Designed miniproteins, single chains, continued (5). Designs and how they scored, part 90

Each design is a single chain, and the fold is of that chain. pLDDT is the mean over its residues in the fold that is shown.

## One batch from the design tools (miniprotein)

Design m19117
Fold by ESMFold2-Fast:
Parts: structure tokens; C-alpha cells; sequence
Structure m19117 (fold): chain A 90 residues (1-90)
């Protein structure tokens, strides 16, 4: 059904965001190894800002294009970002 196709698309976008966050985190970890402590702080803040912007953009898209699935999808995006931030701080 159209509703099943919509749910599948939302799940695909959430998975893409999770995969993006994992890849970006690994790249950030490698990048940080080449930086001074001051440069590391800036790189981490810039990365977090980019993740927050990407999450916000996806939430706005879900609210507009997939309103029935928005609340659940938004919670999943929030969880992915929270877990990513925790890993950066370790």
C-alpha cells in the first residue's frame, strides 16, 4: 500500500542517517589524530553542528512528506545523534 511504501521510505532515510553518522564518526576519529588539542575541540563542535543540522533537515522533511510517521522517526533520529555524541565524548 501507499502507507507501507511511505513507512519503508522513512525507515530507509533513518537507516541512511545512522549509516552516515557511523561513517562520519570514523572519519572524525581519524582526522582528530592529526590535530592539536585546540583544533580537535573545533573539529568536534563543527561535526556536532553538522549532525544537528542534518537531523533538523530530516525532521522537517518527515514532518512535511511523512507526517503520520514523523513522531516515531524523530525519536529514532534523536537517539542516533545522542549515541553518536556519546561516542565522540569517549
Amino acid sequence: SAEDEAQKKVDEYVKEFEDYAKIALKRLEEYLKSLSEEEQKKAIEDAIAQFEEAKKALKERFKKDYPEFYEEAAKKLDKILAETKEKIRK
Scores: mean pLDDT 87

Design m19118
Fold by ESMFold2-Fast:
Structure m19118 (fold): chain A 74 residues (1-74)
Amino acid sequence: MEKEKKVNELIKKAQKRIEEIGKKYGMEREAAIFGTGLAIRAIGMYLDGASVEEIEEEIERLIKEFEEKAKKKA
């Protein structure tokens, strides 16, 4: 339960950060879609036995990837 709670918290925080990036660059719809994909990826990693640290690193990578894409398309 503790690992699951931490992963859920990371996902919620990440989705908020993605939403903020979407608002900043006028890509709110793309942010919502990307945030959903990020959640699916994080849950998949959790089910595959990845550590909280590994999931957090992947989430940070995905957030940076989205921000770079938003900067190029905005």
Scores: mean pLDDT 84

Design m19119
Fold by ESMFold2-Fast:
Structure m19119 (fold): chain A 100 residues (1-100)
Amino acid sequence: EAIDIRKKATIAYINGDNKTASDYLFNLSRYYDSQGNHVSSLMSMYGAYDLNGDNQKAQSLWNQFNSLDPVRAFMMDVAQKSSSRIASKEDAIKIYEEIK
């Protein structure tokens, strides 16, 4: 289920449909929260707000994630900073899916 929602979010994003991609990531966040996976829920919500251009909410959620799992947050930050401007959002979603 989580993998299917992530795939749908990624496909929507690749097709330039950031609104649909964001909606799928909000659904993914709800799914993870229902499974007791608060860290993955926060990361899914971060991705949703980041994709939608809500930088303030995205940054707030990132700060919560960094507080809960600083090692994974550090790894994501390094990966994002090493990506090109063109690929940066695609790379963020892929890393986001991998980190779970």
Scores: mean pLDDT 71

Design m19120
Fold by ESMFold2-Fast:
Structure m19120 (fold): chain A 69 residues (1-69)
Amino acid sequence: SERARRGLLAVARMVRAGASKEEAVSALRTLASILPPEDRERLLRTAEEVSKAPEEEIGRILEERAREI
């Protein structure tokens, strides 16, 4: 959904502004808790992917997942 896409892009902006991996994962989980089930599953899956990725790749991953929506 548009809300999920905008949420992913907002977290990507936070990371590019210097937010940590831990902050990004926390933000994605918080966003997931307030979105419909379909978007929730997508954001939780993205949070898992981000938690396992190198820090330098997080912004790119979030932007790519947003483009898929």
Scores: mean pLDDT 85

Design m19121
Fold by ESMFold2-Fast:
Structure m19121 (fold): chain A 65 residues (1-65)
Amino acid sequence: MADLSGASEEAKEGLLEGEKEAETATDEELRAMKIAVDGALESASEETKRSLESLRDRILEKLGE
């Protein structure tokens, strides 16, 4: 498996960046982010999947869905 500490840090940074971007993103940008996260979830490792699920929840919250 890949280095879990490196993968975890990348996922955590992506989550923080995603949350910040989602806060200022348009609905169109949020929908694009959701599609990207959904696609990544289907091919992601278990650890990355957990982080992506958290980001997905944040995007859905911002979309009001």
Scores: mean pLDDT 65

Design m19122
Fold by ESMFold2-Fast:
Structure m19122 (fold): chain A 64 residues (1-64)
Amino acid sequence: SRRLSPEEAERVALRLYLEGRLSVEQARQIGRLLKERGYLTTRELAELAGVSQATVSRIARELE
């Protein structure tokens, strides 16, 4: 799965949060992992958010 930079992953997570598809707790966990590791894969972000990898990839492309 493609690696997302912290900036890309945060923007995808924010979009999902604004769409009501991500809880505050899920967003906090994503932020913690990004701080610790410096990246997330599209698969990992999808699993954490409870959405498909296709959804994450689509949003990431839209936010380029």
Scores: mean pLDDT 84

Design m19123
Fold by ESMFold2-Fast:
Structure m19123 (fold): chain A 102 residues (1-102)
Amino acid sequence: AEGERYRRALERLAEILGKTVTDEQIEKAAKTYHIFSEKDIKAAEAVLAFLEENPDVTKEELERMLVEIGREILGLQGFSEETIVKYLADKVLEVLAARAAL
């Protein structure tokens, strides 16, 4: 099922980044899915594709890809890499959670 694909990506992203996704965050993401921008969705889809293509990806490699996606898709030029990783990781987790719940 499509939702299983998003759930798998959500679980892997959270595990690699050492983050937890709460049931409240998943429920909120599903309820607010319609307010995500096209760029937010494209960024999440790019991360999902990267994870599927790279089953053995390291945290460092994933963080580098988040920086690239944040700069290229969301236009986050001029921000620190740490800021981009934190912002985009949270945003992508929200989009993946919403898609997994829908």
Scores: mean pLDDT 81

Design m19124
Fold by ESMFold2-Fast:
Structure m19124 (fold): chain A 80 residues (1-80)
Amino acid sequence: SPKEEVIKELKELIEKVRKGELTLDQAIDGMAALVQKILDVETDPEKIEKIRKVFVDAVKANTREAFLKALEEMLKIVEE
């Protein structure tokens, strides 16, 4: 399903960020692309609002640690 594909891509991006395989710009681009995919499949407005807030806060912080935390929080929201 589209939701399972998003979960797989989130887990893959989390692993790449943890391993330091991406630049900050590549991590932002990957996260932004996944947010768009999540918003295409998620119908719960509360989950949509949480995803948007997590993404915006991570971009403002602009650190690998903030991006990793954001991706892990997005994964939890999507898996519910």
Scores: mean pLDDT 84

Design m19125
Fold by ESMFold2-Fast:
Structure m19125 (fold): chain A 96 residues (1-96)
Amino acid sequence: KVQEGEEAYKAGDYERAAELYEEALKEYEELNAPPYNIAYIQTNLAKAYFELGDLERAREALERAREYAEKMEDEETKKAILEKIDELEEEIEEAE
């Protein structure tokens, strides 16, 4: 589902990408997946919402992504995810 969401996003089908990421997120949460997996999916979901013009849901997803990124133990991967979150937050602010 994550890969299918990424493929939908690349194809410009942002609505389908959001649906697939939401499904992947529910599965990851149910399985108590590592923080990286949740942060990654929430960041991608935020991108899909941003492309759809849903700035409110994009911000909510980034807030969730940041919460999970802060729980990550791998400092290098954590920094990379937080950097992507900051970049997208800046894009959302510019879109207002």
Scores: mean pLDDT 83

Design m19126
Fold by ESMFold2-Fast:
Structure m19126 (fold): chain A 82 residues (1-82)
Amino acid sequence: MAERALEAAKKAIEAAKKGNIQEALEYGSRAGEAYANSETEVEREAAEYALKGAHYYVIEGNEKEGEEYFRRAEELIREAKE
């Protein structure tokens, strides 16, 4: 389950950075579902930041805040895998 949450967060970040808004929202929603069902703190934090990044970047139009949250999610995903 941890890998699913982290992969959803990672894909949401990648889609958003490529300008694929529809796919970013879809993976962001999946990350949110994973957040609700997360059993580990790192999985929860990564999913939470990815969801916030998608919200600010896509919904609020606040690219700066969105990028900051995505950056934090990427850092957590990197730490979890290394």
Scores: mean pLDDT 70

Design m19127
Fold by ESMFold2-Fast:
Structure m19127 (fold): chain A 69 residues (1-69)
Amino acid sequence: AERLVEEAQEALRKAKEDPSTFKEALERAYRLLMELMVTVGGVPRDVAEAQLQAALDRLAAELARAAAA
């Protein structure tokens, strides 16, 4: 658990230092959180993956709207 939390924090730190990789770093952080839900939270992988995909879809839609505004 601790290692996955550290990897998620590292991905967020990289997003702050390299804006060009922000989307990729954020998606990586979401995937690490999904693994935490499965390994620590006992959430079934299929359920965790579906929730992750829904979150990524909402993020993509929000970023597209922000870029259009």
Scores: mean pLDDT 69

Design m19128
Fold by ESMFold2-Fast:
Parts: structure tokens; sequence; C-alpha cells
Structure m19128 (fold): chain A 87 residues (1-87)
């Protein structure tokens, strides 16, 4: 899990957004309601100039996980990936 987050962050730093999206999707597949997946999505959106959306997604996922609403956390992460793919 942490290794996939590191790979996603490295891809973002290198400007390889296709690889960053791929690694972020793999994170979601392995743990659909993880804070690691939320961090990867937020970092990807921030790198694409969507800083407000990145902050919003990370906060909402953190709140959903804290509330035990893992289904909501997964939905927010998936919506973030879909937004990044449209950019």
Amino acid sequence: MEELLEEAQKAIKEGDFKKAIEKTRELLEKDPASLEAAKAVAGLLESLGKEDEALEIYRKVKEAIAAGDLEKAEKIIREGIELAEKL
C-alpha cells in the first residue's frame, strides 16, 4: 500500500500523470477506503492545478473514514480519480 502511494507520488513529481492515475487506481483496488488512496488522489489533483478540489476530497475522505462510512470514503476517492482523468 505505502509503496503504491510512493510510486504515485514519484509519477506526479516526474510529470507522468498517466502513470500517477494508474497507480492511484491500483491503490483504490487494493484498499478502496484508504487514506493512502485519498493522499494519492489529492496529490494528483493538486499537480493538475485543482488545489481546492484536492483539499476538499482529502478532508471529506478523512471525515468519512473517521465516521466509519467506508462506502462514502470510496465514492469520494473514485470521484476524484474520475475528475483527474477528465483533465
Scores: mean pLDDT 79

Design m19129
Fold by ESMFold2-Fast:
Structure m19129 (fold): chain A 90 residues (1-90)
Amino acid sequence: EAELQAGIAAAKSRFDETVAKIRKELEELKKKGSPEIQKIVDETLARIDEIAAAMDGAAAKGNYVALQLLHVALEEEFWITKKKIEELEK
């Protein structure tokens, strides 16, 4: 139990670092972007905030599977946003 809780806390810490890294990259894209890119970044940041809040809930409940799935969702949101921006830069 305690060991599992420590493992979940460690995973949450790593995933929080991923959130911070993604937010930093999105803010950099927003600074350089057109109004259309800025809107896409703002919408993505709002979705990331929702995922981060859900990750907090999963960790608090000890739901490691949910935490892992939310991390995948986080990475997918970032990938989709980068593809949308890439398409607009053509």
Scores: mean pLDDT 84

Design m19130
Fold by ESMFold2-Fast:
Structure m19130 (fold): chain A 84 residues (1-84)
Amino acid sequence: SAEELAQQGLELARQGGDAYNAGDAETAMKLGGQGVKLGMEALKQAKTKEEILKGVAAVIAGIGAAIGGGILMGSLELGGKAAG
């Protein structure tokens, strides 16, 4: 269902956030991206305002984890080049 997809997406986004906090940029981006994909699929199937809000929450959380991971990765690459 749309709610199950949104719940799965939100859980993956939370795991992505945990990876970001642990300094694992690649896992944060991967899990965040998966959270966005599931949230968007939930939105395609959403029939109620509550289902739409849950799908949007999964997408936003997933974007946050993915962008955070991307920034962390970019910071690591830039720091490595600046140190040389």
Scores: mean pLDDT 80

Design m19131
Fold by ESMFold2-Fast:
Structure m19131 (fold): chain A 64 residues (1-64)
Amino acid sequence: SARKVVEEALRAVEAGDFEKAEKILRDSKLDGNEAGRIALELGKREGREQEGMLLASMATLLSF
């Protein structure tokens, strides 16, 4: 599911592995706006708002 993919990417961001997060997003072929929305929701829910914002920015700027 889209949510599960974004959760894995968020975990990579939390670990400081931005290259892995980008690869997860690119390989998923998810719409950047949808992935970004999920990232913001998950980040807020888990008390990781900064990581969620960073992942959302990455998702919206990457070519999918």
Scores: mean pLDDT 81

Design m19132
Fold by ESMFold2-Fast:
Structure m19132 (fold): chain A 61 residues (1-61)
Amino acid sequence: SAIETFVNLAKQDPLLAASLLKYALEKDTNPQSKAEAQAALERLKKELPVQAAYIEQYLQS
């Protein structure tokens, strides 16, 4: 799934994952993309809490 692919990206390249997620949440006009981005972040919080914390800090900047 797209969420699983994103989780794997966050393991390998957390900065790229963070920038893509920020775009989806803040800039993308497609509500489906925003919903998928939210679901991906929630999955990261459960499976990769360190990477999720980094990404959340990036989203706040």
Scores: mean pLDDT 78

Design m19133
Fold by ESMFold2-Fast:
Structure m19133 (fold): chain A 74 residues (1-74)
Amino acid sequence: VDESKKSALIFLDSVLDSARSILDDKTYKKFEEYINQVRKKINQSTTVDDINKLLSDVSSYYSKLKQQVDKQRS
């Protein structure tokens, strides 16, 4: 579980770094707040399945934000 938590936190850092280049400042700040909430939930998680569920939710939300950016450019 601890190794999964470390990997998950590194993944969240990578997602935020990527998002900084893609999202506008206002959307990025909201996304950063969301990721900080996810970090707290990961630290409270007791199973690998719970951590994987949280990471899946992050990936889904970030994908939707990227799609919204693409639509604004279309």
Scores: mean pLDDT 78

Design m19134
Fold by ESMFold2-Fast:
Structure m19134 (fold): chain A 62 residues (1-62)
Amino acid sequence: SDLERAAEAARRAAEAGDATAAAVSGWQLKKLGMEEEGTRALEAGLAGDARAAGEYAVRGAK
């Protein structure tokens, strides 16, 4: 449930174009054990690519 909530937050941030919020959600996914997809979402968000960050976060969530 925490993974799905973090992924949903990242998806909403991506839809709003909020790369910072998407990066925060990626960091949260990484802390919850989604090392690969969480790291990719965090890095994409930090690079300003909110859409890519949201996509990685959603793919990582179960």
Scores: mean pLDDT 77

Design m19135
Fold by ESMFold2-Fast:
Structure m19135 (fold): chain A 88 residues (1-88)
Amino acid sequence: MQQVIQHLQQAGYHIEQGIQYINDGNRDQALQSQVQAIDHLSQVSDLDPSIQPQVDQAIDLVDRGIGDPQSGRDAYNLVRRMYNQMQG
C-alpha cells in the first residue's frame, strides 16, 4: 500500500511537470515527464491489479496530454482522486 501511494504521488508530480513544460513550449521535456508518469502508473497496476482499469485510463489521458492539454489536466485529477482514495 505505501509503495502504491508513493508511485501515485510521483505520477502526479510528473504529470504536473509535463503540463508546465507544454505551457512553456518545451515539448521534449514534456515527453520525458510523460514517460516518467506512465512508468509510475504502470508500477501502480503491478502492485495493485484491482485498480488496473483506473490506471489504464490515467495512462491513456497522459499519452493524449501532449496534443490535448485538457487530457493532461484530466489525468492529474484522476491520479489525485486515486491517491486520496488510497490514503483513506
Scores: mean pLDDT 85

Design m19136
Fold by ESMFold2-Fast:
Structure m19136 (fold): chain A 93 residues (1-93)
Amino acid sequence: MIEYSLKALEDLLKSGKVITEENVRKFLEEALGFNEKEIEKAFEYLKKNNTPENKAQLYGLVYEWLKAEGKELAPGTEEQKKELKKIIEEIKK
């Protein structure tokens, strides 16, 4: 499971792109069928459980979904790419 997320995140980092909050919101709405209340609960859960492992799993799933749907990914800032690299490094431990 985690190995697939790592590969997805490494591909994402190599592309110079990032997963945004908007991408996550669209994934919850369109891929999982969440309504607005469920999306708010999901973001509250993520805020309370903001670990590198949870971020890696979420971003990996969103990235694969965006690729499957042919959706464009946002270019990452240097700060966002650095944060993504830290998540990957923490998971590899």
Scores: mean pLDDT 77

Design m19137
Fold by ESMFold2-Fast:
Structure m19137 (fold): chain A 68 residues (1-68)
Amino acid sequence: SLQEKVDEFLELFQKAARKAIENKDPEALRKIGDLLLEFVDKLRANVPDEELSEFIEKAMEEIKKLLE
């Protein structure tokens, strides 16, 4: 469901942000912030759930790369 994807996205976001802060990596933190801002823009634009779901999946893949 969309709610389950949002929950997973937020968990990964928090984990990646914490790691970036611990590693003192401002570039990783900026990338994470950019993904969050794009997510907010999607919510503000009231995009269809399918489009929002697709964005979240893409954003989660980018965040997972930052955790490697």
Scores: mean pLDDT 84

Design m19138
Fold by ESMFold2-Fast:
Parts: C-alpha cells; sequence; structure tokens
Structure m19138 (fold): chain A 86 residues (1-86)
C-alpha cells in the first residue's frame, strides 16, 4: 500500500508541476482565502509563493500537503493512484 501511495505522490506532483507552470496566482490566492487547507506550513509557503510569484515555494507547499495526505489517508491516496493509472 505505501509503495502505491508514494508512486501516487510522485506522479501527482509531476503532473502538478506542469499545472503550476501555467498557474493563475489570483485563483490560488482565492483558494487559500477559502481556508479549505489545514496544513499551516504548506499554507504559509503557498501564500508567500503567490505574493512573490515564486513557483518553487508553491511546489514545496504542494509536496507538504501531499505528504500529510499520504500519512493521514494512505488508502485514499492508493485508490487515487489506481484511477490515475488508467
Amino acid sequence: MMAKAEAFMEEYFKRAEKDIENLDFEELRAELEASEWTNEEATALWREGAETKDKSLLKEGFRLVLEAQLAAHPEAAAKAYEALKE
């Protein structure tokens, strides 16, 4: 199960990197303002990245959220990976 969850994180992050390159920073700010995310470190990195337009901070914040999701919900991550694999 963990190996599939890690593979999901790598594939999802790799796909997200392409999305981040074309990301609308204004939409990202709106998402963060909705407070749907509970990871304080990731939220801080995303806010700083959105304000400074630094995509490396956005990537780091996204990785932290994925790691937290994988640790909290490894079964859900593995299920999502199976869906992506198709």
Scores: mean pLDDT 63

Design m19139
Fold by ESMFold2-Fast:
Structure m19139 (fold): chain A 78 residues (1-78)
Amino acid sequence: TEAELAALAAEASRVVAETMEAISQIEDEKVREEFLKELEELEDRFLAAYTAGDVAAAREAVAGLRRLLEEVKRVVEE
């Protein structure tokens, strides 16, 4: 539904913002570039799903964004 897609879009926006902030704290340029590339791919997948009205694909993209955020946080803490 549109309401479900809107909720997923709000969550994706929040997770992307948090992930970008966390990535900015990584001093290793190669690691930072790899995470930025993965973030861009997940954002593209979400936008494609959102445009198609594919709620299941949008949920998978948001789950991927959450997993990436947790991974970036682990690297920043180390």
Scores: mean pLDDT 86

Design m19140
Fold by ESMFold2-Fast:
Structure m19140 (fold): chain A 64 residues (1-64)
Amino acid sequence: SEEDYRRGRELARETAEDLRSKGLTDEQVIRVLEGIADSYELRGETALAEGIRDALAELKRELA
């Protein structure tokens, strides 16, 4: 759903901010977010996982 997709995007953004504030590198943040997205996808939460993956793609563009 659109709501689950939005929640995924927000979760990824908040998680990235939290991990960066704790001193994790961009590579570590990306790895954690990929793992979270994979976990939601495995559970059948596809829209939420897609939200996370799209936010992650934006983060990767910032680093390129």
Scores: mean pLDDT 86

Design m19141
Fold by ESMFold2-Fast:
Structure m19141 (fold): chain A 75 residues (1-75)
Amino acid sequence: GAAARAALEAALAAVRAAKTKEETIAAVQDGYRAAPTPGARAMLGAALWGARQAKTGEEAREGAVNGLEAGIRSA
């Protein structure tokens, strides 16, 4: 739905601005706390878990971008 898409797009913009793994985690976590639907929260929760498991900031950011873009296409 529109609210879920908007939340995922906001998180994606924040992740794209992130330069470190910690900034990526913070961006996704902010989106997770503000998630308007269970679906958006589940997608952001998965992205948050993936970012925490990443070995580098680049890996965390790329994984989050890819996951959020897929979520936006599905919303």
Scores: mean pLDDT 83

Design m19142
Fold by ESMFold2-Fast:
Parts: C-alpha cells; structure tokens; sequence
Structure m19142 (fold): chain A 63 residues (1-63)
C-alpha cells in the first residue's frame, strides 16, 4: 500500500484522475460479472483512502 500511495503521489492530477476513472470502470465490470457488493465497497474505500494519502503526500512535496 505504501508503495502504491507513493506511485500515485508521483502522478499529476490528470494522470491520477485517469487512474481513478479506470478503477471505477473496473469496479463496474466486476459488479456486472457478479462480484459481491460488500467486496466492491471495501475495494472502493481502500482505493479512496490511498488516493487521499497520495494527494496529501503530493501537496506536501509541491508545497
């Protein structure tokens, strides 16, 4: 997780947004394939926390 947060923090806002869109699309695809809704919610929450941490790290590095 720490390494993934660091990778997300290296990206600019546009690239990070593209990853967020892709992640959302993957979640929708998993749901259509019959994935459990609670598992999808848990995945979404984990990803959201990673994005928040990456944004904070990025802002700290950029000032």
Amino acid sequence: EDEKVKELAKLDDVSRLEIMIKFTDELMQKRAAGADEADLIAESAKFTQMVIKARELREKELG
Scores: mean pLDDT 76

Design m19143
Fold by ESMFold2-Fast:
Structure m19143 (fold): chain A 93 residues (1-93)
Amino acid sequence: MLAELTPEQEKKIREAYIETLMTDSKLSREEAEERIEILDEAVKALQELAKNKDYEKAAILSELLEKGDWEGVKLALELIKEGASAEEIREKL
């Protein structure tokens, strides 16, 4: 289960990641912010899934994040919001 973050800690972590992506990956600030927005949404989804003990959907999101499959992460997040089952998410990936 992911640790609970304060709003101040979350903002500081977000800015650090934006700066790292701009420096190391030579992304524009806009591109880095888009990547961080996807990551932030995925982290929030993982926290909600873990709270509901929906470990199967959490595993799918975690696997996509580990692979760096950002298009897969976006699709999985949309399907989770629509109430799709873990099986339906896997079939559409």
Scores: mean pLDDT 75

Design m19144
Fold by ESMFold2-Fast:
Structure m19144 (fold): chain A 118 residues (1-118)
Amino acid sequence: MVDELNEKGVEAAGLIARESKEWAERLLELGKKIKELLVKEGVPEDKAEIYANQFMAATALALVEAREKNLSIEEAAELTRKTLEPIVEEAKKEGVDESTLEKAVELAVETVKEMLEA
């Protein structure tokens, strides 16, 4: 599931990068913020980078689907949370703190909301 989600997310991120440089830059900024959050909370840098990339890819996928389906901002937020669930569950199994993961999810949701409002 996570590998397939990451593959689809990378494809979605590529589509966004072709459509809007600003959108691509906002997704890259999200990845940086999540990596910094995870490292600050004690996640090893190599694992933090993997999770940040997975969050960025999943967020890109949710954003593309929300736009294609003309979802409301609240529906897009819920889709983003659901798209991130497999990544959050794997990170929890690897010992990442649940409150840290909740903050990472909120960063992704906020990014989707801001990008759809623009």
Scores: mean pLDDT 82

Design m19145
Fold by ESMFold2-Fast:
Structure m19145 (fold): chain A 69 residues (1-69)
Amino acid sequence: SKEQAYKSGLYAAQAAGESGTIHAGRDGAEKGFATGLQAYNAGMAAANGVKLGDVLSGEFTGALAAYEK
């Protein structure tokens, strides 16, 4: 689910472990979230004929904004 993709991004940031910096943690979450959401949305896009890039960018931007807060 999208929820699991977002959580995957957060866990990737935690797994980056040595990040005493906000930038390193955020970049880890960003990469993990993009990877998880890409996998989820690839399946959904195939099923619904939706452009993966459009779905991914919208969801990813929202998650990044929430992470920055």
Scores: mean pLDDT 48

Design m19146
Fold by ESMFold2-Fast:
Structure m19146 (fold): chain A 72 residues (1-72)
Amino acid sequence: ATVEQELAYLRSLYEHFKEEDLSAEKLQSVLGPVPELQPFQPQVQALALLYKLLSGKLPSKEALQALEKELL
């Protein structure tokens, strides 16, 4: 997927789950630790892990950086 496609899907996940208490810690307990996500804020980490759970792979760092700028 392109960075634009990954970002669009992340935005969709945010809109559907922004009112839910998404836990990066709980998601990591299911998927295993992902050190690459440590530089990002907890909400972005949770959305990236949810993305991996649903799609089978992590979004790119570029898509995550773009999402974090939009949510800051």
Scores: mean pLDDT 77

Design m19147
Fold by ESMFold2-Fast:
Structure m19147 (fold): chain A 81 residues (1-81)
Amino acid sequence: SNLEEAKKVAEETVELLEKAGYEELAKKIKATFKYLKKNLSDEELLKVMKEVKKIAEKGIEENKPYEAYLEIQKLVNKALK
């Protein structure tokens, strides 16, 4: 299901961030998934979490976790319109 896939994407994103040492960003992703699950459809949740994962992966690659944090917050605010 879209919900199960979204949960898997969120869990994979958290694991990648924790392995990279970005604990605050990992915590943000956990909170974001929980919040969006209550406010978005399963299909929209999956789309947003896939985008969140891409932003997080780029943040790890470029060693810019704070910039990734801000971009994720902007994405979340846009998704909740």
Scores: mean pLDDT 87

Design m19148
Fold by ESMFold2-Fast:
Structure m19148 (fold): chain A 89 residues (1-89)
Amino acid sequence: KEELLEELRELLKKLLEERAKKHGNYEYLKEAEEKMEELIEEAKKLEEEDLRALVEAARYTLEGRTPDAATQEELLEHEKRMEEILKKL
């Protein structure tokens, strides 16, 4: 579980950096880093299955610029799953 939490932290940091880059808002990045640490603390309360699903969703979201159609559909489902889990936190 500790390895999944560290992987989640790294993936969330990269996702927040990509989002900040897209919006061009550096102030957003600072708030996002603070919220990320809160999400990691809440993620410690998740069952291993939900934590693993969240890590996988984050990986696919970050890598989802592949041209593969199957990967694109999988990315969409993983994004939805990630949002549902994050809403529970």
Scores: mean pLDDT 62

Design m19149
Fold by ESMFold2-Fast:
Formats: structure tokens, sequence, C-alpha cells
Structure m19149 (fold): chain A 89 residues (1-89)
């Protein structure tokens, strides 16, 4: 889930013409931020499976952005917002 999201984000950056140096720096930062974000959600009592579902949706959003699929992006964003609402309930 987390690794899949990072790889999708890297693919998006490559599709936008970012340098390999910038991609490497972004990967390290994304991995740090995802680890902290995941730890915070786990500490708040969010189940692991729900975190993995959100990370999967974020990876799909990154792929839709790279593909320029605005309709898919809207659908995925709505699902991510619904999942966030459940987590905060």
Amino acid sequence: AAAEFVEAAVALLRSRGESEEAIAAAREEAERQLAAWRAALLAAGVPQERIDELLRLLAEIARALAAGDEERLAELTARAQALRAEILA
C-alpha cells in the first residue's frame, strides 16, 4: 500500500518531466511523511486495513493524474473523501 503509493507518485513526477535527482528527494520525503501519517492514524485507533485502503485510493489518484483522466480522478477523490469521513466518525 505505502510502497505502491510512492511508486505511483514517482511515475506521476516522471510523466511531468521531473529530474531523477528531484524524484529521489521527493521519494525520501514522501516515505518519511507517509510513515508519520500512518503512525498518527494507528495511534488514533484507525484499523490497518482502512489505512491500506486509503493508500490504495491515493495511488489510483496519482495514476489518474498521470493519465489525465479527470472523470476517474473525480470518482477516486469522492471515494477518498467518504473513507476520510468514516475514519473521523
Scores: mean pLDDT 76

Design m19150
Fold by ESMFold2-Fast:
Structure m19150 (fold): chain A 98 residues (1-98)
Amino acid sequence: DKIVEQAKQVSRLGRQLMDAALAGDTAEAERLANQLMEKVRELAKLLEQAGYSDMAKKILEAARRLREAVKRGDTAEAANLAFYQRLIASSASLVAKQ
């Protein structure tokens, strides 16, 4: 339940970040990337506690790379990484529901 709820928040923020990056709104993308990192850390802790340590590592690494892409102003890479974050969050939700 908590994993599913946090995964939904990560997915929502990832979509908003992708939209901001594609619109060239770098200030909003940076704000969303910081919020996403905090929610990803929370989700990763829940995944680690549930025994999904590999998924926790992947989502944290993707969030770190996303923040660096946003800092560089690489909006295309930021959008791609936001999409990848949404895929990992979806996978986390699926394993928590099973």
Scores: mean pLDDT 83

Design m19151
Fold by ESMFold2-Fast:
Structure m19151 (fold): chain A 56 residues (1-56)
Amino acid sequence: GAEINVTELKSVDEINAAVDALLADALASPPAGSTAAEIVVNAENFKTNLVAQLGA
């Protein structure tokens, strides 16, 4: 599986690129038990949470 090192992400562009890469990978080879819609929603929520963390 793909991993994100959150401590290395310093900008919105880095977060967007990392999450978009994970989303593309997950949609190309979905994890067992996950739907495409669930993967997209989880990726959007993860992106939002990481962007919020930059502001903290």
Scores: mean pLDDT 71

Design m19152
Fold by ESMFold2-Fast:
Structure m19152 (fold): chain A 79 residues (1-79)
Amino acid sequence: SIKEKYELALKIHKEAEKILGEELTPKKRMLLGMGALTAAMFGLDEALEITREMAEEELSKEEAEKIVRALREAYEKVT
């Protein structure tokens, strides 16, 4: 159901925030939230691709990679 996917997205998002830790900013939190929702709805591979593209528009390549890595690790830990 859509509710179960939303609850999964919240778990992924919360875990990704913990992984990112002190590097978490409002912008990075928003990117992780969008990535977590995409992962819950469409799967990890699509979420990583879209999140990387969006993050690279606003952040350095290194910072974008940290966001993508946090999302991957969070997904693997939660599922």
Scores: mean pLDDT 87

